# Designed miniproteins, single chains, part 14

Each design is a single chain, and the fold is of that chain. pLDDT is the mean over its residues in the fold that is shown.

## One batch from the design tools (miniprotein)

Design m463
Fold by ESMFold2-Fast:
Structure m463 (fold): chain A 102 residues (1-102)
Amino acid sequence: GPTTETESETLEVPEGTSKTVTFTITGDRVATVTVTAKNTGDATVAVRVYVNGKLVGVVRVKPGTSATITVENVKPGDTVTVTVTALEGSGTVEVTITATYL
């Protein structure tokens, strides 16, 4: 059956800046990666998900809301980078990265 690995981090993002969370796929199996961003701050943030430096997903997350990006076919040794950018005002975002191994 699928095995799941989860990492969570709270990012404080000053206006006009970006903060990043990086997760490396360490297993021997292909993973589906789910990124959930929960905005607990007062500013809308842009969340970008990269695999090995290539942009694979973008979502805007309004204050008090959550959004999810799912990335399929992530390979062993691939690096998933989540970048949170505060657009207007400072953001506070809880980023959860879940890898489900096939």
Scores: mean pLDDT 84

Design m464
Fold by ESMFold2-Fast:
Structure m464 (fold): chain A 90 residues (1-90)
Amino acid sequence: MEKRKEALKLFLEGLLEIARKYASPEAVQRIEELYQRALKAIDEGNFVEAERLYLEILDLLGKEVHPEKREEALQAISDLIKEANKKELE
């Protein structure tokens, strides 16, 4: 369980960092709110709620990332997902 919590927290932190790099300040603020809620869900062991919240973050990123940076942002998200999956298998 501890490895899964750490992997999810790192994944969420990576999503927030992608938002800070590629999205508007308003979108970053909204994503930070979702990020904090997801962290609480993870700490409570509510992985279903955490998944729902990170899917909301991904949806918001898809809408709020600057169009000219969308491909770069999607690649960063894809790379983050691959790294999270590798760490979960350890």
Scores: mean pLDDT 78

Design m465
Fold by ESMFold2-Fast:
Structure m465 (fold): chain A 78 residues (1-78)
Amino acid sequence: SEVEELLSLVEKAREAAKNGDLDKIRQLIAEVEKRYKDPELRRLARTLINDAVASPDYLTEEERKAIAEGLLEEIKKR
């Protein structure tokens, strides 16, 4: 599932941010550029990763999943 793949990247970025692992965060951003060729999906993935890095404890995993599912559903309608 694209939702599960995206959420996996976001959770890895959150974990890296909590550990102060800037190299891992940079690597995950690079993986987004490689994985998502659709510019809207790439923008969404970058936004979610940046939000997870800036505020790693702000949202729960379940809340992030709900947001990602809603935004991906919106992109699929375009």
Scores: mean pLDDT 73

Design m466
Fold by ESMFold2-Fast:
Structure m466 (fold): chain A 92 residues (1-92)
Amino acid sequence: SVEELKERVRELVERLIEAYENKDEEAIEKTIKEFNELYKEILKNYPELVDDFQAVGSLMMGGVAEPPAWLDPELAERLREAYLRYLEEKKK
């Protein structure tokens, strides 16, 4: 269902936040790969979700995008903060 797909995205965002906070390169790659596989399913079966998933994908990679209404804005902000901290620590 659409709600199960949205919940899975929330779980992937939470896992990605943890992966960035832990600097776990393998977990980062695995989580992004799982999101990309889910996005391929969305492109085939749920065209109404494509724009929302593109926004989430951008946010997962540190891009600037407005989170979809079904994604907690506090969760989106935590993702951005975790990503920026991850990049800053890799630079040092």
Scores: mean pLDDT 85

Design m467
Fold by ESMFold2-Fast:
Structure m467 (fold): chain A 91 residues (1-91)
Amino acid sequence: SRQAQLLRAAAELLRTAIRGLEESMRTAVWGAEGARDLLSQADPELAEKAERALELLRQAVETGGKYRDEALKALREALRLAEEAYRAEAA
């Protein structure tokens, strides 16, 4: 279904954002923005969680890495929920 495709794509972008935190904060922001946009079409509650992670990432960029751990935790939670929603929708 379209919803399953959107959830899968959002999970892939959240994984990109998590990997981006290991390479650069800017890559993480890009991934989180894309995931938020896809989730807004599939699941507004999950989009809100991705938005929270994005807000923390933007604060981490502005503060030179403060809140990086909080951003990573929020990204991992959003990914877990998106993957769970995808499995439920794809079943």
Scores: mean pLDDT 84

Design m468
Fold by ESMFold2-Fast:
Structure m468 (fold): chain A 97 residues (1-97)
Amino acid sequence: DIEKAKEILKELESLDISSLLEDPDPEEFPDYYEKIPNPMSLKEIKEKVESGEIKTLEEFKEEIDRMVAQVEAVYGEDDPVFKQAQLAAQKVDAFLS
């Protein structure tokens, strides 16, 4: 099951979602970290999968959904970064179906 999460992550890395690949720079975006103390990027989700902190596809989907919710809370529904997050979530859902 977790091997499927790793395959999905490789597919996500091929999408135009560069804003989700790494955490924002805290020196340039301190207000982001005040609003989201533990920001979540695909890099962090990948690290949690590799470390065994994420053990199931259900946990993997929950972390993706959490990332999408955080992006919406910071950037809003009309922002291109939220559209990237929605694309990632749609890809995950399609792969798990």
Scores: mean pLDDT 72

Design m469
Fold by ESMFold2-Fast:
Structure m469 (fold): chain A 84 residues (1-84)
Amino acid sequence: SAVAAARERLEAALREETRATVGKAEPEVVEEYLRSRLGEDEVALATERAIAALALEPEVRRLLAEGREEEARKLLAEAYKAVQ
């Protein structure tokens, strides 16, 4: 599913960011890093929003390629409202 693909992309991106920041990329280090920076509730909310954004990436990319920036922004804003 688009959500499952988005989760995989998010995990890969978080691993790379953690490696760049703390020199380690093991899943447990990534999770601890995020919890220490954002707090548990904020991590959960940020993760759901990131997954929603990544799941919509193909649609957002298409809209941006067509010059429809306002529609792309509205789509993301609507998705963010759905996860709060």
Scores: mean pLDDT 65

Design m470
Fold by ESMFold2-Fast:
Structure m470 (fold): chain A 63 residues (1-63)
Amino acid sequence: MSFRERVAAALALLEAGGPLEDVLAVLAPLMTPQMREDLRALAAAVSEAEAKRRLATFLRLFT
């Protein structure tokens, strides 16, 4: 799976309301463990919806 295919799949999952962990699993080869933990920490501290929104905004820069 190419970089663009993984980004597109992650965005499609986010738009379908998929859980953050499923999105992070799709993106795992493109992310450091620290980046994944930072997003999990954001979800715990604020909300999963906010973590997902920030991730979607970032990913749209690559589509």
Scores: mean pLDDT 80

Design m471
Fold by ESMFold2-Fast:
Structure m471 (fold): chain A 68 residues (1-68)
Amino acid sequence: SIQEEIDEIVDEVEERGLPLFGPNPNVTDEAVARLEEAMRAAGFSDEELAEARELGERLNELIEKLKA
């Protein structure tokens, strides 16, 4: 089910300690870039940040499908 897919993504994110962020119309591109820079400074790799973005986008898609 869609709920099971959401739960699987949440569990993966929690297990791996990944930062979750997705598109937010109230956040500027500059603020997103600064957040990514701060995450890199905290020890996250570009690959980990890219994976976190993909998981966040997938989670948002599943939540939207669940609402429909």
Scores: mean pLDDT 70

Design m472
Fold by ESMFold2-Fast:
Parts: structure tokens; sequence; C-alpha cells
Structure m472 (fold): chain A 76 residues (1-76)
């Protein structure tokens, strides 16, 4: 795996975590939120939380967030 491939995978993972967090917050899914937060805490990288906040501020619908996460998972 090249340095560029590693960077792309990290960016994809962070975007996926951000989408998952935004979805969990909109659903009120406390179990999913706890799991996502545990992953963020273990990595020490809070960019995913910033991504989630951005999607929620933009008013992206739950259905659109779920579709974006599905598409992103197919990229990996």
Amino acid sequence: MTEEEKKKQLETLLEGLGLAMAIARLRGDEEALAAIRAIIEKTGDYRAEEIADRYLEEGVSLEELEERLRELNEEI
C-alpha cells in the first residue's frame, strides 16, 4: 500500500465515521453513538465528529446520509 493509498483510506474512514455519527445522532441511536465515540477516542482523531457536525449544520436528511455512507462503503 502506497502513502497516497493510505491517505485516501484514512480520509474515507474518517468520512464514513462522520456520516455514521450524523446518522446515529439523527436517529437517537445511543448504542451506535457510544460505539462510534469509542472508535474516535481510541484513534485520538476527532475529525469525524467535525464532519458529523458539518452534515447536521447543512441540514442533510437522514436518507441522504445513509445513501452517502452506503456509497462510501462500496468504495472500500
Scores: mean pLDDT 78

Design m473
Fold by ESMFold2-Fast:
Structure m473 (fold): chain A 102 residues (1-102)
Amino acid sequence: NPELDDLLERYRKHPNSISLLESLLYTLVRLGERERAREVLDRLYELIKGNIAFALLYGSAVRDPSLSEVERLISQALSNAALGKLEEAREYLDRAVELARR
């Protein structure tokens, strides 16, 4: 997958880039790559946990009516990760992957 390969190359050079990790997470969810998506979520959790600004940002995205159901579930996962709720974040991510598989 050329999009995934490009994102992985860029992430290798910038391993603390939240925006690259977000792009990786969305791409892996769309590809149905549950275990790899979980690894990216766990990395994002390490970077954003306890940051209320990220919790509010992702929480606002959950309420955006233009987002798909998959995108809303990813936003729920990221909001819970920012709040320090890793297990809840993983549950939302698992639901997003399952829905993306159709």
Scores: mean pLDDT 86

Design m474
Fold by ESMFold2-Fast:
Structure m474 (fold): chain A 96 residues (1-96)
Amino acid sequence: QRPLTVEEVEELLKEVIEELKELGVKEETIKEVLEFIGRSGFLSIYNALLTLLDSRPSVEDLRRFLNSLKNPAVREIAKALIRHRYGQAFLDAVLA
């Protein structure tokens, strides 16, 4: 699997942002995430999450990943992506 280009990541992120709005994620949370893109290597965290999700991760793998995220806004985005990809029941198992 080749790494995504910056332009591909930006397009994917835009699509995900719309999905997160539909899921009821707060606009302020989305804005905080966007503010980190050019500053804090957020794109690398986002890419790591997508790679993990594509690898058919265990509940324990995703729980460890979420616990490694120090920013609450990034953690909320990660939870929404897990819910979107695998459903609420799977997210509930990860959070248990």
Scores: mean pLDDT 64

Design m475
Fold by ESMFold2-Fast:
Structure m475 (fold): chain A 62 residues (1-62)
Amino acid sequence: MVEEIKEKALEIAKEMKEKGIEPTLEALRLLVQEQATEAGVVLSDEEAERIAKEIKEELEKE
């Protein structure tokens, strides 16, 4: 499910930020695609970018 993929990617992104690494939008997009592949879900580049933007917005809210 797309929401589960987003949650997993967000968790990893938060860990990166805690280690002092601010992930770029491109890094988040690749992370989303990796999590989708792990879950057996096929995402388009556009869908992965949209989810990556949502994750970036959530990280910046903190």
Scores: mean pLDDT 79

Design m476
Fold by ESMFold2-Fast:
Structure m476 (fold): chain A 63 residues (1-63)
Amino acid sequence: MEEEFERDVEEALVLMWIGIAKRDARLGRPEEAIEFLERMLKTASPEYQPLIEKAIEEIRKAA
């Protein structure tokens, strides 16, 4: 129960961070968005690291 709850909370936070970063990139701040996600990648669980890495790659490709 606790592990499932913690996973759901972390997933929601990761998706929120990605959403914020993609918004910043669209507003002309892709470098700041990438730096933010790279910082989050260092603190994220291994299960969510690929999701953050994919978001960084998408922002870099759009810049």
Scores: mean pLDDT 77

Design m477
Fold by ESMFold2-Fast:
Structure m477 (fold): chain A 81 residues (1-81)
Amino acid sequence: ITEYLAENDPKSYEELGELLGEIMNLPEVAPETMVRRAETAVQKLIRENPNFPKLSPDELIKLVLEEAKKLPDDAEPEPVP
């Protein structure tokens, strides 16, 4: 996903980097856990909402954070081929 965006949509790639940075800086949660949750949330949202990548950066950040908070601690992103 990130490699595809870097080549075809550099702006979205930068915005994903900002989202991950925000999640990594959450003061009350272990960074590794939040990154894993965020990756899992992104994959789930893309699967359930085909228009997810077309959302504004603010909407993407809000949706990912909301879904990441709902995920269990053992949630892992699906392998990307």
Scores: mean pLDDT 59

Design m478
Fold by ESMFold2-Fast:
Structure m478 (fold): chain A 91 residues (1-91)
Amino acid sequence: MFEKILEIVRKKMGEALKKGEVLDLDELNLLILEAAVEEGFIPKELYESLDEKLRIALGRILRGEINEQSLGENADEEEEKAKKLYEELKK
């Protein structure tokens, strides 16, 4: 699953680079979330119901899972909400 998400992310990053776009961390987190939706890990209806802040937070959580790293510091209210959504998707 994560290998497929990473492949989609790499493809989209390559396309952005061809267009001369430099992705910041929030844009990368959003791209990871979009890749997870394309893979079917996140329902499209759920994705469309999230505001931008929650989308970024959920993408950050997915990035942490892909990298097998602790998300570390800076947990905020949106990050806790996104973590609950991720735990529900794992079940």
Scores: mean pLDDT 70

Design m479
Fold by ESMFold2-Fast:
Structure m479 (fold): chain A 67 residues (1-67)
Amino acid sequence: MQEERDLELLEVGAEMARATARGEYNPELVERARELSETAEVDEERLRERSEELMAELEPIAEEARA
Protein backbone atom coordinates (compact mmCIF):
# COMPACT_ATOMS: atom_id res chain seq x y z
CA MET A 1 0.00 0.00 0.00
CA GLN A 2 2.63 2.52 1.03
CA GLU A 3 4.81 1.46 -1.89
CA GLU A 4 1.90 1.76 -4.31
CA ARG A 5 1.23 5.31 -3.17
CA ASP A 6 4.89 6.16 -3.53
CA LEU A 7 4.77 5.04 -7.15
CA GLU A 8 1.69 7.16 -7.77
CA LEU A 9 3.44 10.14 -6.22
CA LEU A 10 6.34 9.67 -8.62
CA GLU A 11 3.96 9.51 -11.57
CA VAL A 12 2.26 12.73 -10.47
CA GLY A 13 5.68 14.34 -10.20
CA ALA A 14 6.50 13.34 -13.75
CA GLU A 15 3.22 14.77 -15.03
CA MET A 16 3.89 17.99 -13.15
CA ALA A 17 7.29 18.20 -14.83
CA ARG A 18 5.70 17.83 -18.26
CA ALA A 19 3.06 20.46 -17.55
CA THR A 20 5.72 22.88 -16.34
CA ALA A 21 7.86 22.18 -19.38
CA ARG A 22 4.92 23.20 -21.56
CA GLY A 23 4.80 26.47 -19.68
CA GLU A 24 1.68 25.90 -17.63
CA TYR A 25 1.69 25.48 -13.88
CA ASN A 26 -0.91 22.86 -13.01
CA PRO A 27 -2.14 23.40 -9.44
CA GLU A 28 -4.24 20.24 -9.55
CA LEU A 29 -1.17 18.07 -10.01
CA VAL A 30 0.69 19.93 -7.27
CA GLU A 31 -2.18 19.50 -4.85
CA ARG A 32 -2.52 15.84 -5.75
CA ALA A 33 1.14 15.29 -4.99
CA ARG A 34 0.67 16.89 -1.58
CA GLU A 35 -2.45 14.85 -0.84
CA LEU A 36 -0.64 11.63 -1.72
CA SER A 37 2.36 12.51 0.42
CA GLU A 38 0.10 13.33 3.36
CA THR A 39 -1.97 10.16 3.03
CA ALA A 40 1.02 7.89 2.44
CA GLU A 41 2.95 9.34 5.39
CA VAL A 42 5.95 9.85 3.15
CA ASP A 43 8.95 11.51 4.73
CA GLU A 44 8.13 15.16 4.18
CA GLU A 45 11.79 16.13 4.15
CA ARG A 46 12.46 13.71 1.29
CA LEU A 47 9.45 15.00 -0.59
CA ARG A 48 10.45 18.63 -0.03
CA GLU A 49 14.00 18.04 -1.22
CA ARG A 50 12.77 16.19 -4.30
CA SER A 51 10.23 18.90 -5.08
CA GLU A 52 12.80 21.66 -4.65
CA GLU A 53 15.26 19.89 -6.92
CA LEU A 54 12.62 19.38 -9.59
CA MET A 55 11.45 22.98 -9.37
CA ALA A 56 15.02 24.24 -9.70
CA GLU A 57 15.48 22.20 -12.88
CA LEU A 58 12.15 23.29 -14.38
CA GLU A 59 12.36 26.94 -13.32
CA PRO A 60 14.23 28.10 -16.46
CA ILE A 61 11.67 26.34 -18.68
CA ALA A 62 8.75 27.88 -16.79
CA GLU A 63 10.34 31.33 -16.98
CA GLU A 64 10.78 30.99 -20.74
CA ALA A 65 7.15 29.94 -21.13
CA ARG A 66 5.99 32.96 -19.14
CA ALA A 67 7.78 35.35 -21.47
Scores: mean pLDDT 63

Design m480
Fold by ESMFold2-Fast:
Structure m480 (fold): chain A 67 residues (1-67)
Amino acid sequence: SEAERKIKELEEEYDKRVAEIHAKFRAQMADPSLSNQEKLDLTFEMFREVAEAQGEYVEEVARIKKE
């Protein structure tokens, strides 16, 4: 259906966004000057960004399903 196609496109965009968040996190974590606290802070920020992306994806899927 049209809704199924739109949901699949949103899933692909969500997967891409999560991959970009993970790539950014890996690049930041490669800095050998980071303290253990800074590494924890970056890890927390990465989880927060992934949670935000997931929330936006879920809300958009729910919007399509209600139409």
Scores: mean pLDDT 87

Design m481
Fold by ESMFold2-Fast:
Structure m481 (fold): chain A 68 residues (1-68)
Amino acid sequence: SMEEEFRELAEKAAAGVAQLTLEDEATGRAFAAHVVREVERTLGPEAGRFTRELLERGFAAARAQKAA
């Protein structure tokens, strides 16, 4: 379904943000901001909020990995 496809893409984007953040948090943040803006512009604020929440979890995971 479209919801399943969107969820898979959002999870891949979150993983990408986590990887970028491990190398350089500023680059990860810039990528995340770009993705959220494009999702909000094309799919609306609810999709943007969901995407932002997933990407924030990606940042948290990367920070936890660096702290370990």
Scores: mean pLDDT 76

Design m482
Fold by ESMFold2-Fast:
Structure m482 (fold): chain A 59 residues (1-59)
Amino acid sequence: GAGEELAKLFEEQPFDVTPVVDFMVSLGLSEETASRIALAGRITNDSEFLKKLFEEAMK
């Protein structure tokens, strides 16, 4: 699903948030929300936490 694809993108380039932000925005999140989620993932270095934040935002 989308969460698994997002986690994979983050794991490939954890220090470059652009692909992660662009993916979330393409699915309907605002750039502001997508950027906050991507930064949280980067700070924690936790793709599962990033995935949970994304899934909550998509509700």
Scores: mean pLDDT 79

Design m483
Fold by ESMFold2-Fast:
Structure m483 (fold): chain A 100 residues (1-100)
Amino acid sequence: SAKDQTIESLRMISRLLAQEGRELDSPALLAEAEELAAVADTLKTSSDAQAIELLRQQLAEYRARADELADATDPLGQRLRANYLGIAGQLEAQIAALEA
């Protein structure tokens, strides 16, 4: 199902963020990895309507985090912003898939 594909995608993103967080010693990336894993677990027991609402909330949060880093000139800040925008894009695509 589209929801099962969304869950698997979020788990994959979580694993990649956890790996990057360990490589960069970034507590922020590790926290994001745990947050996405928790979202994926919540989606497993959610209705499609609840899943869409949760994903929209997460999308808004990741967009806001990216906006806070819009003026970042340091490599870590730029990488965090790129990751936030990447996550937001994937969440947007998954919301569209669930709404179809």
Scores: mean pLDDT 83

Design m484
Fold by ESMFold2-Fast:
Structure m484 (fold): chain A 69 residues (1-69)
Amino acid sequence: SPRDLSDEEIAELEAAALSGSLEHLSDEQLAAIMLYGKNPAAIARVKAYLAEHPERAARVEALVAQYRK
């Protein structure tokens, strides 16, 4: 789950979000960047990607809401 990722794993996901296709990241990985990411550029790229994929955005937003407890 997004909650189970280490700071190192979050940093790797942020690097992946900046360098390549976000299509290969899972909904949980995108949610993890949104919840725990520290790089504003990586977070902005995830938000831009989700704006182009509204059905996926709904699933990622549901995960973010679930893990913000």
Scores: mean pLDDT 82

Design m485
Fold by ESMFold2-Fast:
Structure m485 (fold): chain A 70 residues (1-70)
Amino acid sequence: SSEFGDVIELAVESAERGDLDGARLGLSVTLSVAEKTAPQLVPAIREAEERIERGDLAGARAIADQIRAE
């Protein structure tokens, strides 16, 4: 669980630097891994992706923190 939260945090950091392509790539890889290894986290990862796409970086960080707590 902590590794998925850590990758979402890295995607948020990429988006904060204006690297949305890097953020999208990181989330796409994370989602592919989660679909195979942790399918219960897929909805939370998709929500983090949606929050990043709408510029809600604080909201995306909250999802990362939630995943780390589980």
Scores: mean pLDDT 84

Design m486
Fold by ESMFold2-Fast:
Structure m486 (fold): chain A 95 residues (1-95)
Amino acid sequence: DVEDAVASLERMLAYAKEKGYREEVLELLEKAIEAVREKNWVEAAKYYGKALVLIAKEELPKTLGEEAAPEIEKKAEEEIAEVEKLAEELKKLKE
């Protein structure tokens, strides 16, 4: 549901702001929230996926240290792959 998706993204954005993540990550999360509110799931998935890539590669290693980073990075990569796949499938259905 739109409300649940917005709430989840807003929590993620709040966490990113608290941890001092890059402005690029914050902007991507804000664009994902806006797309969800517009019910544009394809654009929401794209922005969310881009944010997760930056978080996994640049932000999580800085915050969580060496021991935690590989497991969380792997989870983020799996989530990104799923989001990108869904975005492409939805794009093909729209013609």
Scores: mean pLDDT 71

Design m487
Fold by ESMFold2-Fast:
Structure m487 (fold): chain A 70 residues (1-70)
Amino acid sequence: SLTGAQVAAVAGIEIAGAEFELDLAKERNQPVPEEVIAGLREVLETAKKHNVPESIIKRLEEVLARLEAA
């Protein structure tokens, strides 16, 4: 099983990737790929199960909300 620390590390990488994809989509005036949104939703669900720090959960939720609004 993944540890909370391992899930937190993955979440950090996925947040950075999602923010890059959001910026790229906005620059190109194109929608964010649904796979990026779906992937971040899975990371958020996993993080909630693995006692990841609330600061990381909030950052995941903020980025996901921005992706869904784009």
Scores: mean pLDDT 83

Design m488
Fold by ESMFold2-Fast:
Structure m488 (fold): chain A 99 residues (1-99)
Amino acid sequence: SEEIDKEIEKLKELMEKILQAVRDGAPRDEVIDLLMEATEVALAILQKRGDLEGAREVFELSKEFLKWLEENPDAPRDEVLQRLRELGEKILEIVEKAK
């Protein structure tokens, strides 16, 4: 679907914005808000495709990352970046696998 392809591109742009926000030292709340927006886009794509298992997996991955972030307030920027990159790669794999 052309609409879904556009939503996937938006998801990729949001993932890059999240990484850039962390590189720029943005407040955690801004990073969390961007991640929540990216998660909502990914969930919307998967729901439109009827991929309920993929939607659950994306939701759990985002929850696990947010929990780790809350439990690690002093985590180094490089570790946050690496974990966000891994999260983004997994979310994109789930979204693109359903295509």
Scores: mean pLDDT 85

Design m489
Fold by ESMFold2-Fast:
Structure m489 (fold): chain A 68 residues (1-68)
Amino acid sequence: SMEELEKEIEERVKELREKMKGKSEEEITALLQEESQRVIEEIKDEELLDKANRRLLGAALEVLDESA
């Protein structure tokens, strides 16, 4: 269901944040791009894809904002 997929996306976002903490801007960008590519391949529905990408971007921006 959509609710279960949203929860899984939130868990992925949390894991990505943990991986990005203490990393350089270049490493954070690379991790974001890699995860975004996986999401593009896995999610065919554009509205869910957009939602996932927004959450991933938000996580990266939060980490970058604290690290800058």
Scores: mean pLDDT 77

Design m490
Fold by ESMFold2-Fast:
Structure m490 (fold): chain A 68 residues (1-68)
Amino acid sequence: MSDEELLERALAAARRDNPDASEEQLARFREALTKLLEAGVPRGLALQLAAREAGLRMSDATVRELAA
């Protein structure tokens, strides 16, 4: 899975897990995730840190699925 494909899937999962999330929160999540991946942070940790930075929920199951 490419980083571009991961970003698309992660955004879809973030919207699904956070139906009340603002577009600003989703944009913050995308930007944080992109920067963390570019910095070489492992995918699972990058997803958790980006979700926390954006104030979004992401289940451990979703993180495991996307990080595989």
Scores: mean pLDDT 83

Design m491
Fold by ESMFold2-Fast:
Structure m491 (fold): chain A 84 residues (1-84)
Amino acid sequence: SAAEEARIKEEFARLAGLPLDADSTLDQLRAAARQRLIAAGMSPAQADREVAIMLDIAVAFVRMQQSVDELEKQRQKKLQELLS
């Protein structure tokens, strides 16, 4: 979803230490992260691996946050049912 993609972009930018604006695409952020890692002394192959790991972490974090949000919604619903 657009909301999920926005959260993944935010988390990826945070992990990579990159600025995020409303027009930033995930591909642009990945390219910028890759270039920064190469400039810092990583080989292209190492930079590609690191960017892939950062993306996997960002996706996993967003999925974890979604699971926590859903569990909290279910908890609130069950509490309301128990009080009825």
Scores: mean pLDDT 83

Design m492
Fold by ESMFold2-Fast:
Structure m492 (fold): chain A 92 residues (1-92)
Amino acid sequence: MEQIRGQLELHVDKVVAEYLAEHPDAVVPPRAAFVPLVEEAARRISEVAEKYLANPSEESEKEAEEELERIVAELEERVRALLEAATAAARA
């Protein structure tokens, strides 16, 4: 769990940096706002890993890879949405 959380936190930091590069005047919410997103992604990744380890095969490996890609993409989308919402709220 801890190793997955650490990697996801670094990934969130990269998405935030990329968003700020595209939108230099964007407002970044407190780090605490991203914690629920990281925790949900970490939980889902662990569930995917457990499912794969219970029945390892070429097919289940491909399914695990596709689900992991989906989880990471969803995390990125949610982080960007949170940044957009925080920026809009600060300008209102």
Scores: mean pLDDT 83

Design m493
Fold by ESMFold2-Fast:
Structure m493 (fold): chain A 70 residues (1-70)
Amino acid sequence: SAIDELKERLVAKARELGVPEEVIAAIEAARSPDEIQDILVRAYLEGKISEEQFLELSRFFHELVKELGL
């Protein structure tokens, strides 16, 4: 599915950026793009990911949403 493709590609980028496994697991468990966006915002606000990680992941997430027609 498009959501599974989005999650796989986003998780690969998150691992490359050194994002904590707890945040990656939350992304993998997400059921919608909106839930993924909420996870990224919350992880940043809770200090689990850096501003650089948040901005890069958010940018990549939005590109994937557009590419996959979600």
Scores: mean pLDDT 90

Design m494
Fold by ESMFold2-Fast:
Parts: sequence; C-alpha cells; structure tokens
Structure m494 (fold): chain A 83 residues (1-83)
Amino acid sequence: SDPEEIKKLEEEYKKYKEKAEEYAKQGNVDEARKYGQLAIEKARELGELYGPELGKYFEKEAQEEMEKIIKEAEERKKRLEEE
C-alpha cells in the first residue's frame, strides 16, 4: 500500500466526518447526509487499499458511525423547531 494515499484518504474521511458532525449540530440533516455519504465513500476506498473484502468492512463501519451522526442531526432539527 502507498502510505501517502492511505494518509490522504484518512484525512479526507476525517474532514467529511467533521463536516457531517458540524451540520448535524446545526440540525441540517441534508448536508449531514451529504458529507456522511462522502465519508463512507472514503472509508470504503481506504479499506480497499488493505484488501478487496476490507473495503466493504470499512464502508459498513463508516455507515454505522454516519447513521449515529444523522440521527443526532434529526434530533437537533426537531429540538430547534420546537423551541
């Protein structure tokens, strides 16, 4: 594996995850979903560098993390609308 490519994908995953979390705090579900999906894609690509089957494993783990962030975004949106 190329260490620089791994580092780049890890940094891109982190960046998209942080953006998803930021939009989740704002109650912006659509943007949180968008950046969550980009993070899932980068996690899959990162996993593929370790092996073909690991791409799907990393994708699945990222999907579970992003689902938690999206649920927090939806809950935040409801709280902001009801205040």
Scores: mean pLDDT 84

Design m495
Fold by ESMFold2-Fast:
Structure m495 (fold): chain A 75 residues (1-75)
Amino acid sequence: SMSQLQQLYQELSQLARRYDQLLREYRALSADPSEQQRAAAIRQELRQIADEMRQIAARIEQLVGEPVIYIPIPT
């Protein structure tokens, strides 16, 4: 349904914003030797968010029959 598709796009958008925010934090912290544990925790959260985004994108693709063009590369 359209409402289901809208909800999935909203969830994907929210996850993308969270991913982008955490990626900036990760890049800043990974340069600091004293912050290695926090950087590692953020890296784990980034991986989890990327996995969720891929699952939602796959569900959107199933519903619309075309590929989703925005998935961040988890590196």
Scores: mean pLDDT 80

Design m496
Fold by ESMFold2-Fast:
Structure m496 (fold): chain A 56 residues (1-56)
Amino acid sequence: SAHDAADRGGARGAVLGAEAGDAELGRQTGYKGGMEANDPEGAEKGAAGAEKAGSA
């Protein structure tokens, strides 16, 4: 990417994708523990972490 600012903006999209991805991961692994790992509030915190990782 030539635009670092534009790439950073994409982190928000990745954050939303991570929330949906966690639910799908639980289904694909076929175990209930995935749902506990993907708490609605926990996903929000994980999403914030992904945004910070994008800053690095």
Scores: mean pLDDT 49

Design m497
Fold by ESMFold2-Fast:
Structure m497 (fold): chain A 73 residues (1-73)
Amino acid sequence: MEETRELAERLVEAGKERQRLLEEMKKNGPTEEMLKRIEELQEEEKRLSEEIKRLVAEDPNATRAVAEALEKA
């Protein structure tokens, strides 16, 4: 459970960071560093999402941990 919650929280944080970078790009224009960071975050989100899907499929209780992490976002 703690593992699934941690993954869900990391997914939420990655999404928030990506959103902040997108807002910064709209305000100040895009930079190569910002674009590179967004690509890194997208890859991390893909990995986390696939791992969460696997854990949820194995244990119905894992769904609760994901829901709790998302509600805190």
Scores: mean pLDDT 77

Design m498
Fold by ESMFold2-Fast:
Parts: C-alpha cells; structure tokens; sequence
Structure m498 (fold): chain A 70 residues (1-70)
C-alpha cells in the first residue's frame, strides 16, 4: 500500500516536470509524513538545488532528512 502511494505521487510529480529520482525521493517523504504537500515542497526545493549543481542537491537532501527527524 505505501509503495503504491509512493508510485502514484512520483508519477504526479514527474508530470509536473520533476526529474524521476527527485520525484521518487519527494514522494517517499510525502507518504512518510502523510502530507502530499510536504512531498511537493521537497520536490520543488530539490529540483531548484539540482539546477545549482550536484553538491547543492546533496546538501539540500541532507537538510530535508534532518528536518524530517524533528
């Protein structure tokens, strides 16, 4: 059931122009938090970070992972 929700949200994010790897990670966050909007916000931040470079993408992902633990 959780994997099916992750897949569905991943497909929605990809249709909105999010790269597959970012869409999948963001969908997992959205499903884990129970809030699709959190997943969408994560996708937006990571997509912007990717345009700035791989190092910025990794740092942003780490910051999101830390935020989720709070």
Amino acid sequence: MKEEKIRELTEKLMKEGVPEDIARYSAEVGVKTGDEEVGREVAKRLTRARKLGPEVLQKTKDEIDEWLKK
Scores: mean pLDDT 79

